# Designed miniproteins, single chains, continued (4): the designs that were tried, part 9

Each design is a single chain, and the fold is of that chain. pLDDT is the mean over its residues in the fold that is shown.

## One batch from the design tools (miniprotein)

Design m12279
Fold by ESMFold2-Fast:
Structure m12279 (fold): chain A 94 residues (1-94)
Amino acid sequence: EVDLEKVAEEIIKEAKETYGFNVEFLEWTPVTADNPVGTLKFVLEMPNLSDAELEEIRAAVAALEAANPNLTSKISVERKNGVTTITYEATLKK
């Protein structure tokens, strides 16, 4: 089972430290006794992201979803003026 808060922290850390990318938006709701549905949403702005790097991101998300059948993921990609904006939304049900 996936800890969405920990996943969010690792993504933010890697984006900032390894790639220097800005996280434009981050929102998450934890799974609790009163809320059995966890959510995660973030928006990343990535200048000069290659098609190969984008496919690596898609593959990582697909692998995460395949390992966790109660996790649903959606990626939206917009490319404008040399900047790739990736919106990731995840829902975790238990």
Scores: mean pLDDT 68

Design m12280
Fold by ESMFold2-Fast:
Structure m12280 (fold): chain A 107 residues (1-107)
Amino acid sequence: DEEKKRKKKEELEKRKKELIEEAREILEELKKYETEETKPLIEKAEEYLEKAEKELDLEYLKKALEYLLKAAVELIKQGNVSMIGEALRLIGLLIEIDRLEEEEKKL
């Protein structure tokens, strides 16, 4: 059923946009606590996030989230325990991306 495939593609695109928006929120939160060590990781995350927004590409989004997770972990190592919540959110988003990639492959 071509209509079911079309609706599933629209749902996947909507979910990709929701994940990108959530990644943007985490990026802005991490920027508030930026250190010399996290700055290059945040800059790389922003670069990949901009590419993900333009292309709706889950691979660019995944790279952005991986850099954000590295930055969050670095802040936790520096004693910023409030970043544990952001790190857990990022792990959840990475798991969701893996699920969406598998769903997209089945179309």
Scores: mean pLDDT 87

Design m12281
Fold by ESMFold2-Fast:
Structure m12281 (fold): chain A 73 residues (1-73)
Amino acid sequence: SKEKGIAKLEEAIKAVEAGDTDQAAEYIREAKKLASDNPKVVRLLTQASRALAEGRYDEAIRLLKEAKKELEK
């Protein structure tokens, strides 16, 4: 499940970079489900989803990368 969560976060980052915000939001939702037992990752993904919804794409990418680093521990 850890590897699947990391893969979904990589896909979310690529989707944000491509401007595919609806696909990015879906990947973030899937990553949250895969990391539901990790409160820090869930919090970071909730913040990333909000940043994405607000058009703050650089912040969303930064938060997604931070969530990925937390899963890699």
Scores: mean pLDDT 86

Design m12282
Fold by ESMFold2-Fast:
Structure m12282 (fold): chain A 91 residues (1-91)
Amino acid sequence: SLASEAVSEMLLGVGAEIEGDYREAVRHYGDAVRIIVEARPEMPLSEVIRLLELLRRRLQEIKRQAPDVAALTDRGIAEIDRAIAQLREEQ
């Protein structure tokens, strides 16, 4: 399922962070965001928003730890902010 794929990408992102591979972590978290947005019809809206907020916090932490990937984290955060804004309009 898409929800299972999103969890897998999140776990791969966490693994990459532990290894200090912040570019790889941002890539996996970005993939998780896309999958979560696609899976939103399969999930309660509150869970979708909570997962997006979790990923937003991870990207902010990576930006703090690795300023050299700031452009990538900023793009991911902007994508999450747009998704959350659209989901709030659906409520």
Scores: mean pLDDT 84

Design m12283
Fold by ESMFold2-Fast:
Structure m12283 (fold): chain A 85 residues (1-85)
Amino acid sequence: MASKEDIERMADEAVALLESQNLPEAAETFRKAMEALANGDRKTSAELLTKMYGKLEAREALTSAQDLYVRGSSKAAAEKQTKES
């Protein structure tokens, strides 16, 4: 259900939020991660997201971006947590 349009909107919201919190480096990293994801480069996207999360200790800085990402990730996580039989 998350199309390129959804990824773009999420990136815009996250960038605006990170910039409003004086985290322009994190905003740039998130934008690059979303661009990589939209281009099918999941490896680069995952690496950039991991770097951003590891660099940002303020969880509040990622709450809104996480809300959008959790919507997509929670479905995958729930399916993965249910062990294959």
Scores: mean pLDDT 61

Design m12284
Fold by ESMFold2-Fast:
Structure m12284 (fold): chain A 65 residues (1-65)
Amino acid sequence: PTIDKSDIVGEVDLPGGKKLVLMKDGSVYLVDKNGNVIKKLTSEELEKLSKEVKEKLQELLLKAT
C-alpha cells in the first residue's frame, strides 16, 4: 500500500464518498469510498480545488504543527 496511516495528518470528505488525504510531507491523495487510492494530486489539481476544500486542507496542515 502506498499510504502509511501514521503519516496521515487529515482527511477532507468530498461529494460522492471520495476523500482527500493530507500527508505529513504535504502531499495530497484522492481516495475512493472504499479507501482505494485513485491518484496523487498534482500542483495543478490542488489549485483547481474549491476554496472550501483548500481552506480545510490548510487548517489540517496548520493543526498538525
Scores: mean pLDDT 76

Design m12285
Fold by ESMFold2-Fast:
Structure m12285 (fold): chain A 60 residues (1-60)
Amino acid sequence: GDAEALASARTAVATMPDRMVDLAARLAGFESGEAARAAVEAGDTEAAKRLVDGGSQAGM
């Protein structure tokens, strides 16, 4: 759900190296890891879902 995706994205941007966040963000269709981090920190659940889904799709 929205809260779960937001929690997962927040954990990822807090614990993963910046390079890995940037890669996941680009795979999710963001401009950069900074853009994805800013959206997630602002509580954008749509951005959080996109980041989580993009990373998951790349891992399949």
Scores: mean pLDDT 73

Design m12286
Fold by ESMFold2-Fast:
Parts: C-alpha cells; sequence; structure tokens
Structure m12286 (fold): chain A 65 residues (1-65)
C-alpha cells in the first residue's frame, strides 16, 4: 500500500544515514539491507523496515558482513 511503501523508503534512508548500513530497493519493490555488524540498534531499524515492507507487499533480505 502507498503509505506503507513511503514508510519503508523513509526507514531505509534513516537506517543508512544513522547506522552506516546500505539499503537497496530492487525493481520488484523488494529491499536488500547490508550492515557491517548486527547491533541491537541496527536490528531494531531492520525490524521496523521489515514490517513496513511486508505491509507494502515487499520482501526484505538482510546481509551481515
Amino acid sequence: KVAAEVAADILGVALENEQGARVERLPSGDYVVTVEEETPETRELIEALKKAAEDAGSKLEVHVE
């Protein structure tokens, strides 16, 4: 849904800017998040983004380096 999609985009930008993670949106509308290390703070943001993405009908994939 449009509102959930906008929320997911905003959370993706916040995650990248605040936690040093990288967020990519695929042409399918799905999201890919890459983080250097999984911390409690990045985990909380990833969980919020996952919920927003699921509400928008999208999938979230997470990679930890």
Scores: mean pLDDT 73

Design m12287
Fold by ESMFold2-Fast:
Structure m12287 (fold): chain A 92 residues (1-92)
Amino acid sequence: SELDEIIRDLRDLLDAVSRLFTPEAQAKLREVYDKLIEILKKKSVEEAREAYGRFTAALQDILDRGRAEGLTPEQVAERLVAAMEEIIKELE
């Protein structure tokens, strides 16, 4: 289904992003993205597309700011966790 394709694409993106971080940061990221994926399974295709778009936009901004501000991988991971938690809250 179209929803299953969006969820797969998001999972692949989140897995790829998590590999950029330390094992400790990966654990924190995996916990929150698993929750995001489970919530999206219960939402419409439109809501899933909007969540995917919001996440990719937030990811780009956080990575760009992290590079510009000299943030540590742990600090970047914390900002990504916060962004995903905000998306989850809006979907609930």
Scores: mean pLDDT 82

Design m12288
Fold by ESMFold2-Fast:
Structure m12288 (fold): chain A 73 residues (1-73)
Amino acid sequence: MKAKKIGLDVVEAIEESGGVATAAEIAEKLGVHESVVRQALLELERLGYLERVAPGVYRLVDAEGARKALEES
């Protein structure tokens, strides 16, 4: 499983939630397993596009940068 496609969906879901979302909330919105969302969140946090503001809660710091990076194959 590659994080790029799920990462873009995750970025959009966080943006739709006002820029802050939990892994469980994103999983419900996307209809995917929470573990898949957690993996994508961890990768986006590692790349600097998300910030973990509390356990299981992530803030989107650069939506456009994340989308651009995730579309680069």
Scores: mean pLDDT 77

Design m12289
Fold by ESMFold2-Fast:
Structure m12289 (fold): chain A 108 residues (1-108)
Amino acid sequence: SLAEEAVRALKEAFGEEPDIVTEAVDANGGRTALAFGKGEMPEEVARRWADELRAAGLVTDEQAEKIREMGVKYAALAREADGRVQVAVFKANEDGTFELTAERGAPR
């Protein structure tokens, strides 16, 4: 499943078990899975991210609340579009931006 792809990517990149795993259809109709590893971040950044992910339909209300409470240090995104699977792995910066750490399946 896409969730298994996201979990595997997070573990391979950071050696961490995910705290939250989601599967959803995004605002553009693509099937998406996300795996999040917890980490401290400013409360306003965690809230903004949780609200944006919820608005995009990528997480449930319960998952958004957990993101607000725990923060996010690591994230893996697996997306299926046009029969192709893309995986991207991110690490949170102190300013609340995410840095792309690894990707596979991206167009060349």
Scores: mean pLDDT 76

Design m12290
Fold by ESMFold2-Fast:
Structure m12290 (fold): chain A 92 residues (1-92)
Amino acid sequence: SAAEDAREFLANLEASLARAAAQAHAPEDEAAARERTLPLIREQLEQLGRQGVPREVIERMLAAAERELERGPLAATAAAQRVIAEHIIAEA
């Protein structure tokens, strides 16, 4: 199912993002990290769309990430992950 595919994708995404976050933490690069965060999230969300996640959910994930972007890349990513996690739970 699309929900199962999204869950497996999210598990892999969480591992990849945790690794990327561990490599990206330099205070002087916060602005550059934020600037790179939305394009990366958008690319991953487009992949989820190809796996059958509804466009409405993808749009909510992107909006949530944008709202938290000022708090840093990890906060933006966590906000997007919360939206898709809530969708998976609701569809299960």
Scores: mean pLDDT 67

Design m12291
Fold by ESMFold2-Fast:
Structure m12291 (fold): chain A 101 residues (1-101)
Amino acid sequence: MKKVEIEVGVDGGRVLIRATGPLSRTVAALAAGETARLAKEAGIKVNRIRVEGGDAIVELDASKDEALRLGKEGAEKAGKLAEENMGAEVTVTVRPDADVE
């Protein structure tokens, strides 16, 4: 079974996504895309998206709390898409540093 872990962190309005395991690159890209889509639906400006291997960064005109919420929701949506389309098992975790407000 293809087990993939997604870790979501935040640095201000910057959402930090790290995927590990098989399909990590694809899952990171999906998480970044879903985060950006959710931000746009909420009326939040997406300043930059960068995906490199299993790592992705989404820069938003948002607070730390809002960026983290959007990143978590985007990662959870990406996990579901990977399960439906790729037979992956995806676990989404929030980095400990992201919970220190």
Scores: mean pLDDT 82

Design m12292
Fold by ESMFold2-Fast:
Structure m12292 (fold): chain A 91 residues (1-91)
Amino acid sequence: SLEEEFRAEFEALVEFLREVGVPEEEIERLREIAERILEDPTDEEALKELEELLKKISKEVVPKLSPIQAARFTVLISGLLFLARVLKRAA
């Protein structure tokens, strides 16, 4: 299901964020937003909060990443945001 794919992409992102040392507090904030999206994929405020928090984390993390890690991070974020938009259209 799309919900299962979204959860899988989210957990892949979480594993990466832990690997690169993002604080658990920020990961928990992302998880809270992800659960809101899964409950109501049409929640525009939750989608906006997801995009804004991912931009904030990107600014903190990208300068510390190797080029390969930065590419992987971009793929993970893009995949999650793509699935969020697909969930919204399917709702």
Scores: mean pLDDT 87

Design m12293
Fold by ESMFold2-Fast:
Structure m12293 (fold): chain A 79 residues (1-79)
Amino acid sequence: SRREQLINALNTLKELVEKSLPAELARQVSELLDKAIEAVRNGDLEEAVKYLEKAAELLKDYPKLKELVLQIAEEIRRL
């Protein structure tokens, strides 16, 4: 399903975050991505988008990761 594809994309992004970012920032972003995944599973799409927007704010210095997070947020809005 589209929802399952978006959850898989968020899990892949989480792995990339854990490999690419400093440990403390990776932890903060990963926690927000986990909350977004849970919100998508529960059908709370507005809450999922809010968690991804918070993650994007933390990624100010990582423009490619920020863009990926915001792209997934847009796809969630269209569910």
Scores: mean pLDDT 88

Design m12294
Fold by ESMFold2-Fast:
Structure m12294 (fold): chain A 66 residues (1-66)
Amino acid sequence: SVPTLPPTSLSLEEQAILSKEVAAEYGKKHGIEYGETSLPALDRPLSADQQELRERMLKTIEAALA
């Protein structure tokens, strides 16, 4: 069980970067070109809580296409 959901505690810029990253990751899995060969990325690795949020964003993108 997931004890708690982290709030959307990322800056708008960080949210935009994560959205692009998860969209591109989804696109690569399904053979869809996002439009760029290389994408912007965070300079630092995400914390576990932030990665959990990233996974939820990926699920949201997948659900939008379902």
Scores: mean pLDDT 58

Design m12295
Fold by ESMFold2-Fast:
Structure m12295 (fold): chain A 111 residues (1-111)
Amino acid sequence: AAAPAAPPGVERTELVAEAELGVGEEVRFKLEGNTSYLVALTNTGPGPVTVRVVLKDSNGTVLAEGVLTLPAGGSVSLLIITGPTDHTLTLRVVGGGPDARVAVRVYRARA
């Protein structure tokens, strides 16, 4: 699939990580403390997908969790502002067909 276009407002950010996920696949990103991140998810597959999102602090405490459903060609952007400690963002594709594909891009704000 073609790489998704950068979301609006990303012109002062740096791409720090990317991944492509199928059904049952998981990715974990380490997020630095006192930093703003934009996480862009794009469903590049032919059918809808369901993605579980979990944000934890450095102690493993769950700060946020949720489930996102993206239609074919759908996209969503998540703004994450970290506290003073490092965080871990986990994304897992928990539903979709065997051809499900989700492109993930993580952008960090620049000084």
Scores: mean pLDDT 82

Design m12296
Fold by ESMFold2-Fast:
Structure m12296 (fold): chain A 65 residues (1-65)
Amino acid sequence: SSLEKIKERLEKIAQEEISQGKSVREIARKMADELQRLTEDLSQEDKDKAYAYFQELVAEIARQS
């Protein structure tokens, strides 16, 4: 599904940026920019689900920092 592909893409971006020593703020910004592009043509319900996952992922990264 589109949501599964978006989740996988955000996770890969997070992992790559973490490996490069980027701050939580920089990681979140890059993921947010990509999320905006990937969700542009989705329904509001699917946008909300993708954004919820983004928030969970950012929170997890912040806890591990």
Scores: mean pLDDT 84

Design m12297
Fold by ESMFold2-Fast:
Structure m12297 (fold): chain A 100 residues (1-100)
Amino acid sequence: EERRRRALELIDEAMELLDEAADLVEDEEVIRGIISAQFLLLVAKVYLNEGDFEGAARELEAAIELLEEIREKAAEVSEEAAELLERAIEKVREALEIAR
């Protein structure tokens, strides 16, 4: 219960940071990347609620990879958005360590 609760809280915090980052950018590629990462995080939450920590870990790893790519792109158009994405990546990495 505690392990699942903490991982879900971190994912929710990451999703809030992603929403904030999306409001700062008009770049379609970055926005699409954020939406895709949010979808992966939602799927990870479903796996966590079902007790499938391995499934959650796979989705969190995919989200980190995608967020790292779009963070580099975001830095070209908005350093503030890139900082929010980096903070979101940190939250997702912490959730991944809990899910492993």
Scores: mean pLDDT 88

Design m12298
Fold by ESMFold2-Fast:
Structure m12298 (fold): chain A 100 residues (1-100)
Amino acid sequence: GAERIAALERIIGLLERAIAALRQGDVPAALAAIDQAEAAVREMAARGLISKAVADEYLATLARAKALLRQGDIDGALFELEILLGMVRMMLAIEKLIEE
């Protein structure tokens, strides 16, 4: 539905912002975007827009990205965020197809 599409688009925008920040070496901006993405995923799960299993997988990936950034592994964090971005984009594409 429209609420699920809007929520997925918001998560995509936050992930794109985190990735762009890391490519510029701005770790604090990336961490802020990741924290906002975690909040958006929890909100989406609380509203029943995704399953708990999907939310837990997204949150686990975001937590791994944050852990890698604390270790100075920017490339590892980028890899995790790019994989998650691909998964969320696929979910958005499927949702848009179902609404047609």
Scores: mean pLDDT 89

Design m12299
Fold by ESMFold2-Fast:
Structure m12299 (fold): chain A 77 residues (1-77)
Amino acid sequence: SLSELEKEREKLVVLKNLYKISVAASEMVIARAREKGMTPARQALIAALERDIARLEEEIKSLEEKIKELEDQVNSL
């Protein structure tokens, strides 16, 4: 039903926004680590966080595609 499609869309929007917040938080940690001066331990931390950001950005893209699909379904009704 329309109501069920709208509920599913809203769930995905909330999840997408949480992932975007996580990306922003990780980017802030990276910026702060770079500011403190580079050590092997900080390079490893930055590399790990950049990998996490890349994974989250891929998941955000997938969620955006699914949200658009649901919006297109609602608009076709």
Scores: mean pLDDT 87

Design m12300
Fold by ESMFold2-Fast:
Formats: sequence, structure tokens, C-alpha cells
Structure m12300 (fold): chain A 83 residues (1-83)
Amino acid sequence: KEEEIEKAKKEIADIINKVYQELLKRFPRDEVREIVRWIAQEAWKLIEEGKPDVDEILDEIIKSARERGYFDVAEVLEKVKKE
């Protein structure tokens, strides 16, 4: 429902901001911007499909990152998920 979706979006936005800050330590800003945009797009699609569980959203994005060879991104996402 609307409140659950709004809360999930806010939590994902906070997580994306943490991921953005961590990736900026490892990669140039333009590369980080493209990675973060991809993460946001994947997260929003999962929320729209009725999956507002933040942990499940992160697990799916981690799997996709590994499939694409974004191993550093997957590592950062796993670290943020455990926090």
C-alpha cells in the first residue's frame, strides 16, 4: 500500500546515498553516478512489482551486480545491508 511503498522508497534512497558515498572512495564520480542510477532503477522496478521488502530488494540487486561483473558494487551493497 501507499505508506509501505513510501517507506520502502525512503529506506532505499538512504541506502543508495550510503552506497554512493562508499563507491566515491573507489571509483570516479561519473562511473559512480552510472552505477547508482542503475541501482535506483532496479530498486524502483522491484517496488513497483509489489516487493517493498528492502532486504529482498538488496538481495536481488546484489545478484544482478554479480551477474554483470560489478563485484565491488555487490560487496558495498552487502556491507550496507548488514549495517
Scores: mean pLDDT 80

Design m12301
Fold by ESMFold2-Fast:
Structure m12301 (fold): chain A 90 residues (1-90)
Amino acid sequence: SNREAEIRIWATLLALRRRARELGIRDHKAEATIDMLLEAIEQSNLSEEERREAERLAEALTPEELLALTERYFGAEEALVAVARRIAEA
């Protein structure tokens, strides 16, 4: 469903930001893109329950699942895919 896709997109961005920070992975273009997209999502009409689900999914994603979701939703964003690959290789 559209809502499931929105939750997965948000979870992907949260997981990219958190795991890159935890691993010390720096990419200014990816960081700026993620921050911009997360700010836009914070203005969305997602319910508190849907927000909690995105947070749970972000914590549960394996590095390989995170890479697959990044390629699925942000495959044109080379900087995001590169960060997801570096997380999977760490």
Scores: mean pLDDT 84

Design m12302
Fold by ESMFold2-Fast:
Structure m12302 (fold): chain A 104 residues (1-104)
Amino acid sequence: SPAATLERLDALLGQAQDLLNQGERLLQAGAPVSTVRKYLNQSLELLREMAALLTGSRRAAMEAMIEQLEEDFKTESPRTVLIRLGATLGVLQMYLAVERRALA
């Protein structure tokens, strides 16, 4: 059902946000770049899973943002990746809030 899909998306979003927050704390503590990138990559993997559960224009928009993030992971600093990944999760949170409101 749409409601069950939104519940699953909300749970995955929470997990992705927790991984991002842990990556931020590790980066602030001066952890190795490889360790920070591991947490950011796990958050990105959850974002791919969430995109697969979306449909229509929102799925297309999220897939485009994920493609850009995949390039950022190759070319940008961990700080820049963290900021952009956080912004992408924020857009997804907005999409889920709108969809949840439409089902209420």
Scores: mean pLDDT 86

Design m12303
Fold by ESMFold2-Fast:
Structure m12303 (fold): chain A 80 residues (1-80)
Amino acid sequence: SPMKETIVMFVGLANLTEADLLIRTGTPEIQKRAAELRAEIEEVLQDLKNGKISTDEASARLDELTDELVALEREQQALA
């Protein structure tokens, strides 16, 4: 549905913002991994926008990427 797609896009944009923060503030290793996750999130959002994947597929892929990003944030907090 259009509403589901809008929610998925918002989740993706929020995750991009968090990845950008890690790229700016993290250690070199955290920055590299955050940049890789950011690129994967951008690809999912672009594929959804271009109709290459379904909203359900985009949602599932973003859930996995969100979990990886949360784990990376936890790693950065442990290093601080």
Scores: mean pLDDT 85

Design m12304
Fold by ESMFold2-Fast:
Structure m12304 (fold): chain A 136 residues (1-136)
Amino acid sequence: SWRELLRKAVWKILEYFSGKPITVEEAIEIAKLAIEAARQAVDEGSPTAVNVGETALIAVDIAVEELIREIRKKVDQETYNEFVKKIQKLLDEAQAQYDAARASTDPAEQRAHLRRFVDTLEELVKLLEEEYKKIK
């Protein structure tokens, strides 16, 4: 159930904001849980799918922040700048689709934007995993 995945992701996000230390690997796993919850909510046509998507975006932002901290220590400035540019492009694309979904009054248009949003977050998390493996 996407509701079970969402609950697990939300509790982990709350633990993070309470100051619990988190690894990059744990942050990526939380992002994956939230994205899968959003994917299932969108596919079921849930009226709360946009809210599940917001949780996925928060989880991805946490994973990005944690990975950026580790990459900054291990790569040169040019490699860091290229990585940040790639991440920012995908985050901007995801945000645009999310904003379009929120602005949509047609359920079919909202669902189409949420699907592109989730697809972009999945691509972003895959990039985070690939970049983390290079510095591990």
Scores: mean pLDDT 90

Design m12305
Fold by ESMFold2-Fast:
Structure m12305 (fold): chain A 89 residues (1-89)
Amino acid sequence: KEKEERLELLKKAEEIWESNKEESEKSMTEEDKEKIGKQLAEAIKENLEAIKKSDASTLRLAILQARELLEKGYVDEELVKELEEAFLK
């Protein structure tokens, strides 16, 4: 049941994050989006161990960001899987 609750929280966070993303990116150029995406990818990569040891809220946000960065090709699927395993543990 606890894993089910965590999966539901992750799903809710994903809905909120997608909603906020569209609003914040509305006036950005493609170059600005790429720059921000690469900065986020580097930050997650550099702080991976700290993020894995963080609270569930920080891990949840990192997973959502990492999934989007994977779709854009800025991070490896291995990174996303590692974060997801840490969250569900």
Scores: mean pLDDT 72

Design m12306
Fold by ESMFold2-Fast:
Structure m12306 (fold): chain A 87 residues (1-87)
Amino acid sequence: SGDELIAQALAEAERIAAEVERLMREDLAKGKEFADRQIARWRERGRSGSAQEALAAYIAADRLEHEVERATREVEERLRRQAELAA
């Protein structure tokens, strides 16, 4: 069903978001590059297939973009605080 496809896509997006955050903590630039590639892949999946598959891909891309923006802000703030403590 469409709801099952959306649930599966969101679960995959959440797993990808966790990997993005892990990579960003190790290397912010590489984490961002990985995130951009994953978002682009979800957007590409949204351009073909059934209407239900396209909707699921769109929702996953949107969710991933939101989680990536959040993770970027959190990692950047953490790095700023660590730099202040090291000064």
Scores: mean pLDDT 84

Design m12307
Fold by ESMFold2-Fast:
Order: sequence, then structure tokens, then C-alpha cells
Structure m12307 (fold): chain A 95 residues (1-95)
Amino acid sequence: MLPKVPSSLLSIPDVYLNYVLQKSIQDVLDGKMSLEEGLKKVRDESEEYTESLIKKYNLSPELAEVVREGLEETLKLLEERFESMLKLRKEVLEK
């Protein structure tokens, strides 16, 4: 939670990260990339997006650090969710 930033800024990372996550899972399932490449893409695109938001809203160094720490925690959860969702989608495709 980041006080004194627009509420839309707090919502946007979640929407974007879910989009990147879903697209990367689909690309892995389609054989377009490996699991490791998919996870790396989610991380790289999420980091780039977060840095763009820090620049766009001219966040203070203290707020920028909080946002970066929040991203790192979110990325750990996304990596775990990526593996779980990939497994579930494979089970559906096998039937």
C-alpha cells in the first residue's frame, strides 16, 4: 500500500502484471518459449513498467524504493502463481 499516490497507480501494476502473466503462460503452452524464458519476461517487463511509473509520477527516492520492494514481493508471488496456472492449464489440455 502506497499512501499519497493515485489509487489508479496502485491498480495498474496488478492489471498489467496479470496481463503479462497470462500472455507468458500462453506462450509457454504454445511452445513459443521455455518456462524459464516466460518467468524472465514477466520479471523484465514488470521491472520496466514499474520504473516507467516512478519516472511518470516523479516519485521521491523513498517512495520509489517502497514501490521497488513491493514489486519484488509481487514477483515472488507471480512466479509461484505462474507455475500453478501452467500446471492447471496443462491438466485441462490433457483432457
Scores: mean pLDDT 69

Design m12308
Fold by ESMFold2-Fast:
Order: structure tokens, then sequence, then C-alpha cells
Structure m12308 (fold): chain A 87 residues (1-87)
């Protein structure tokens, strides 16, 4: 069912918090916040353009942000782990 953007963002944040608790490596609050904003940004882009992003496109975007220094290594490692588990 179609969720409102605000409801989708709330569910994403809930899922990310749950995954962070189960991660092998503890993540800082700053790393978690960076991942949340990144993931929400991707979902807003998907909603705006009407096209989905595949896992490979998301991985490439994470790598590009890391290379530019716009995303921390901890946040990137956390999100890559989530992608491996099929978000």
Amino acid sequence: SDLAPEEREAKIREKLREEAKNAKVPYSLEDLMEVMEFVIGLHREVARTGRGLDVDEVRKRIEELLEKGELSQGAADYYMELLDKEL
C-alpha cells in the first residue's frame, strides 16, 4: 500500500534504529543520523522521479559520497551492511 512520505520516512528511521542495535559493529549517533538522512534523501528522490533505485546504484552513490567526504566511513559501512541484508 502507498504510504505518505512522512510515514515512509518514519518507518525507515524505525528500521534503521532496529538494524543498528543488531549490527556487529557499534555505530555512533552521528553515523546513524548520517545514514538516516542519506536513506531518506534517496527515498525522496525515488518519490520525486517515480523510479526505483537498485542496490548497485545505491552502493555507487555511497562510494561517491565517501570519495567526496560527504559521508563518514562509519555511516557508509553501516549502510553497506544493510544493503547486503536486502533493505
Scores: mean pLDDT 67

Design m12309
Fold by ESMFold2-Fast:
Structure m12309 (fold): chain A 88 residues (1-88)
Amino acid sequence: MEEEALKRGREGNQELYDEAEELIKKGKEKNDKELIIEGLKKKYFVETGSMRLYEAIKNKTPGVTQEDIVEQSKKEADEYAEKLKKEL
């Protein structure tokens, strides 16, 4: 069960990661800052979400749901994108 959940998570994360890399590549080729930021945001979401989900499953932490992890990771990804917009 746990291994199947982690495997499905990795496969889904790989798809999102590949999509993010494609956006970054296209953005760099076109000098499109918005595409680069979108790709970096997706990549950041995948990285932070994967780590937190793995930790929660490993530690069997009561009161932390997958929904909580997704919500927090999305907020952090949004903050990361806003910082990139100001810096670029």
Scores: mean pLDDT 71

Design m12310
Fold by ESMFold2-Fast:
Structure m12310 (fold): chain A 96 residues (1-96)
Amino acid sequence: ASPAVKLLLDTVEKIVKELFPDVKNPRALAVGILKELGIIKDYSKDYSYIELKDPTKPAFWVAIENSPKIDLYLRSLTPEEVKELEKKAVEDIKNK
């Protein structure tokens, strides 16, 4: 993955940890959220490869454009929705 995509993922993971400290798999949830929002299309199990849904856009601009959308989405989630998203993200990783 590009440095900009890694920074985006690290930033989302940090926010997830701050807003939802009970989450057991924050990296998996961060990737799952980016996939749910249609920002990323696919990723490798070790996160070394991340495929953006729009490959024509620089990863840096994708991060900037989607930051407000990601923040609003994360803050709108209930604890129950967070658990469902984490479960889905963990299942997605297991199937890789």
Scores: mean pLDDT 75

Design m12311
Fold by ESMFold2-Fast:
Structure m12311 (fold): chain A 89 residues (1-89)
Amino acid sequence: MTKEELLRELLKILGAEDKYEDVLRFLNLHNPQEPSSHPAAQELRSLTPEQLKKLIEFLKKNPNATVEELKKIPGVSEEVARFLLALKE
């Protein structure tokens, strides 16, 4: 599974599939030479497929997870956790 496929799956779990194209633009995955300067975008792009899978599995089991709980996942910063929870709303 590619990083783009994992991001789509993550957005499905968050109920934010309609935001997929906006998230791709934010992360600038189609242009890796000019990545977004936003901290959450940079950190989310740096997550490995294995870290994304763990995040997806955690959110499937814990749909009401807090920023503090998400930060316990390797590679997930407070900025990434806040960004992902904002997408859920």
Scores: mean pLDDT 72

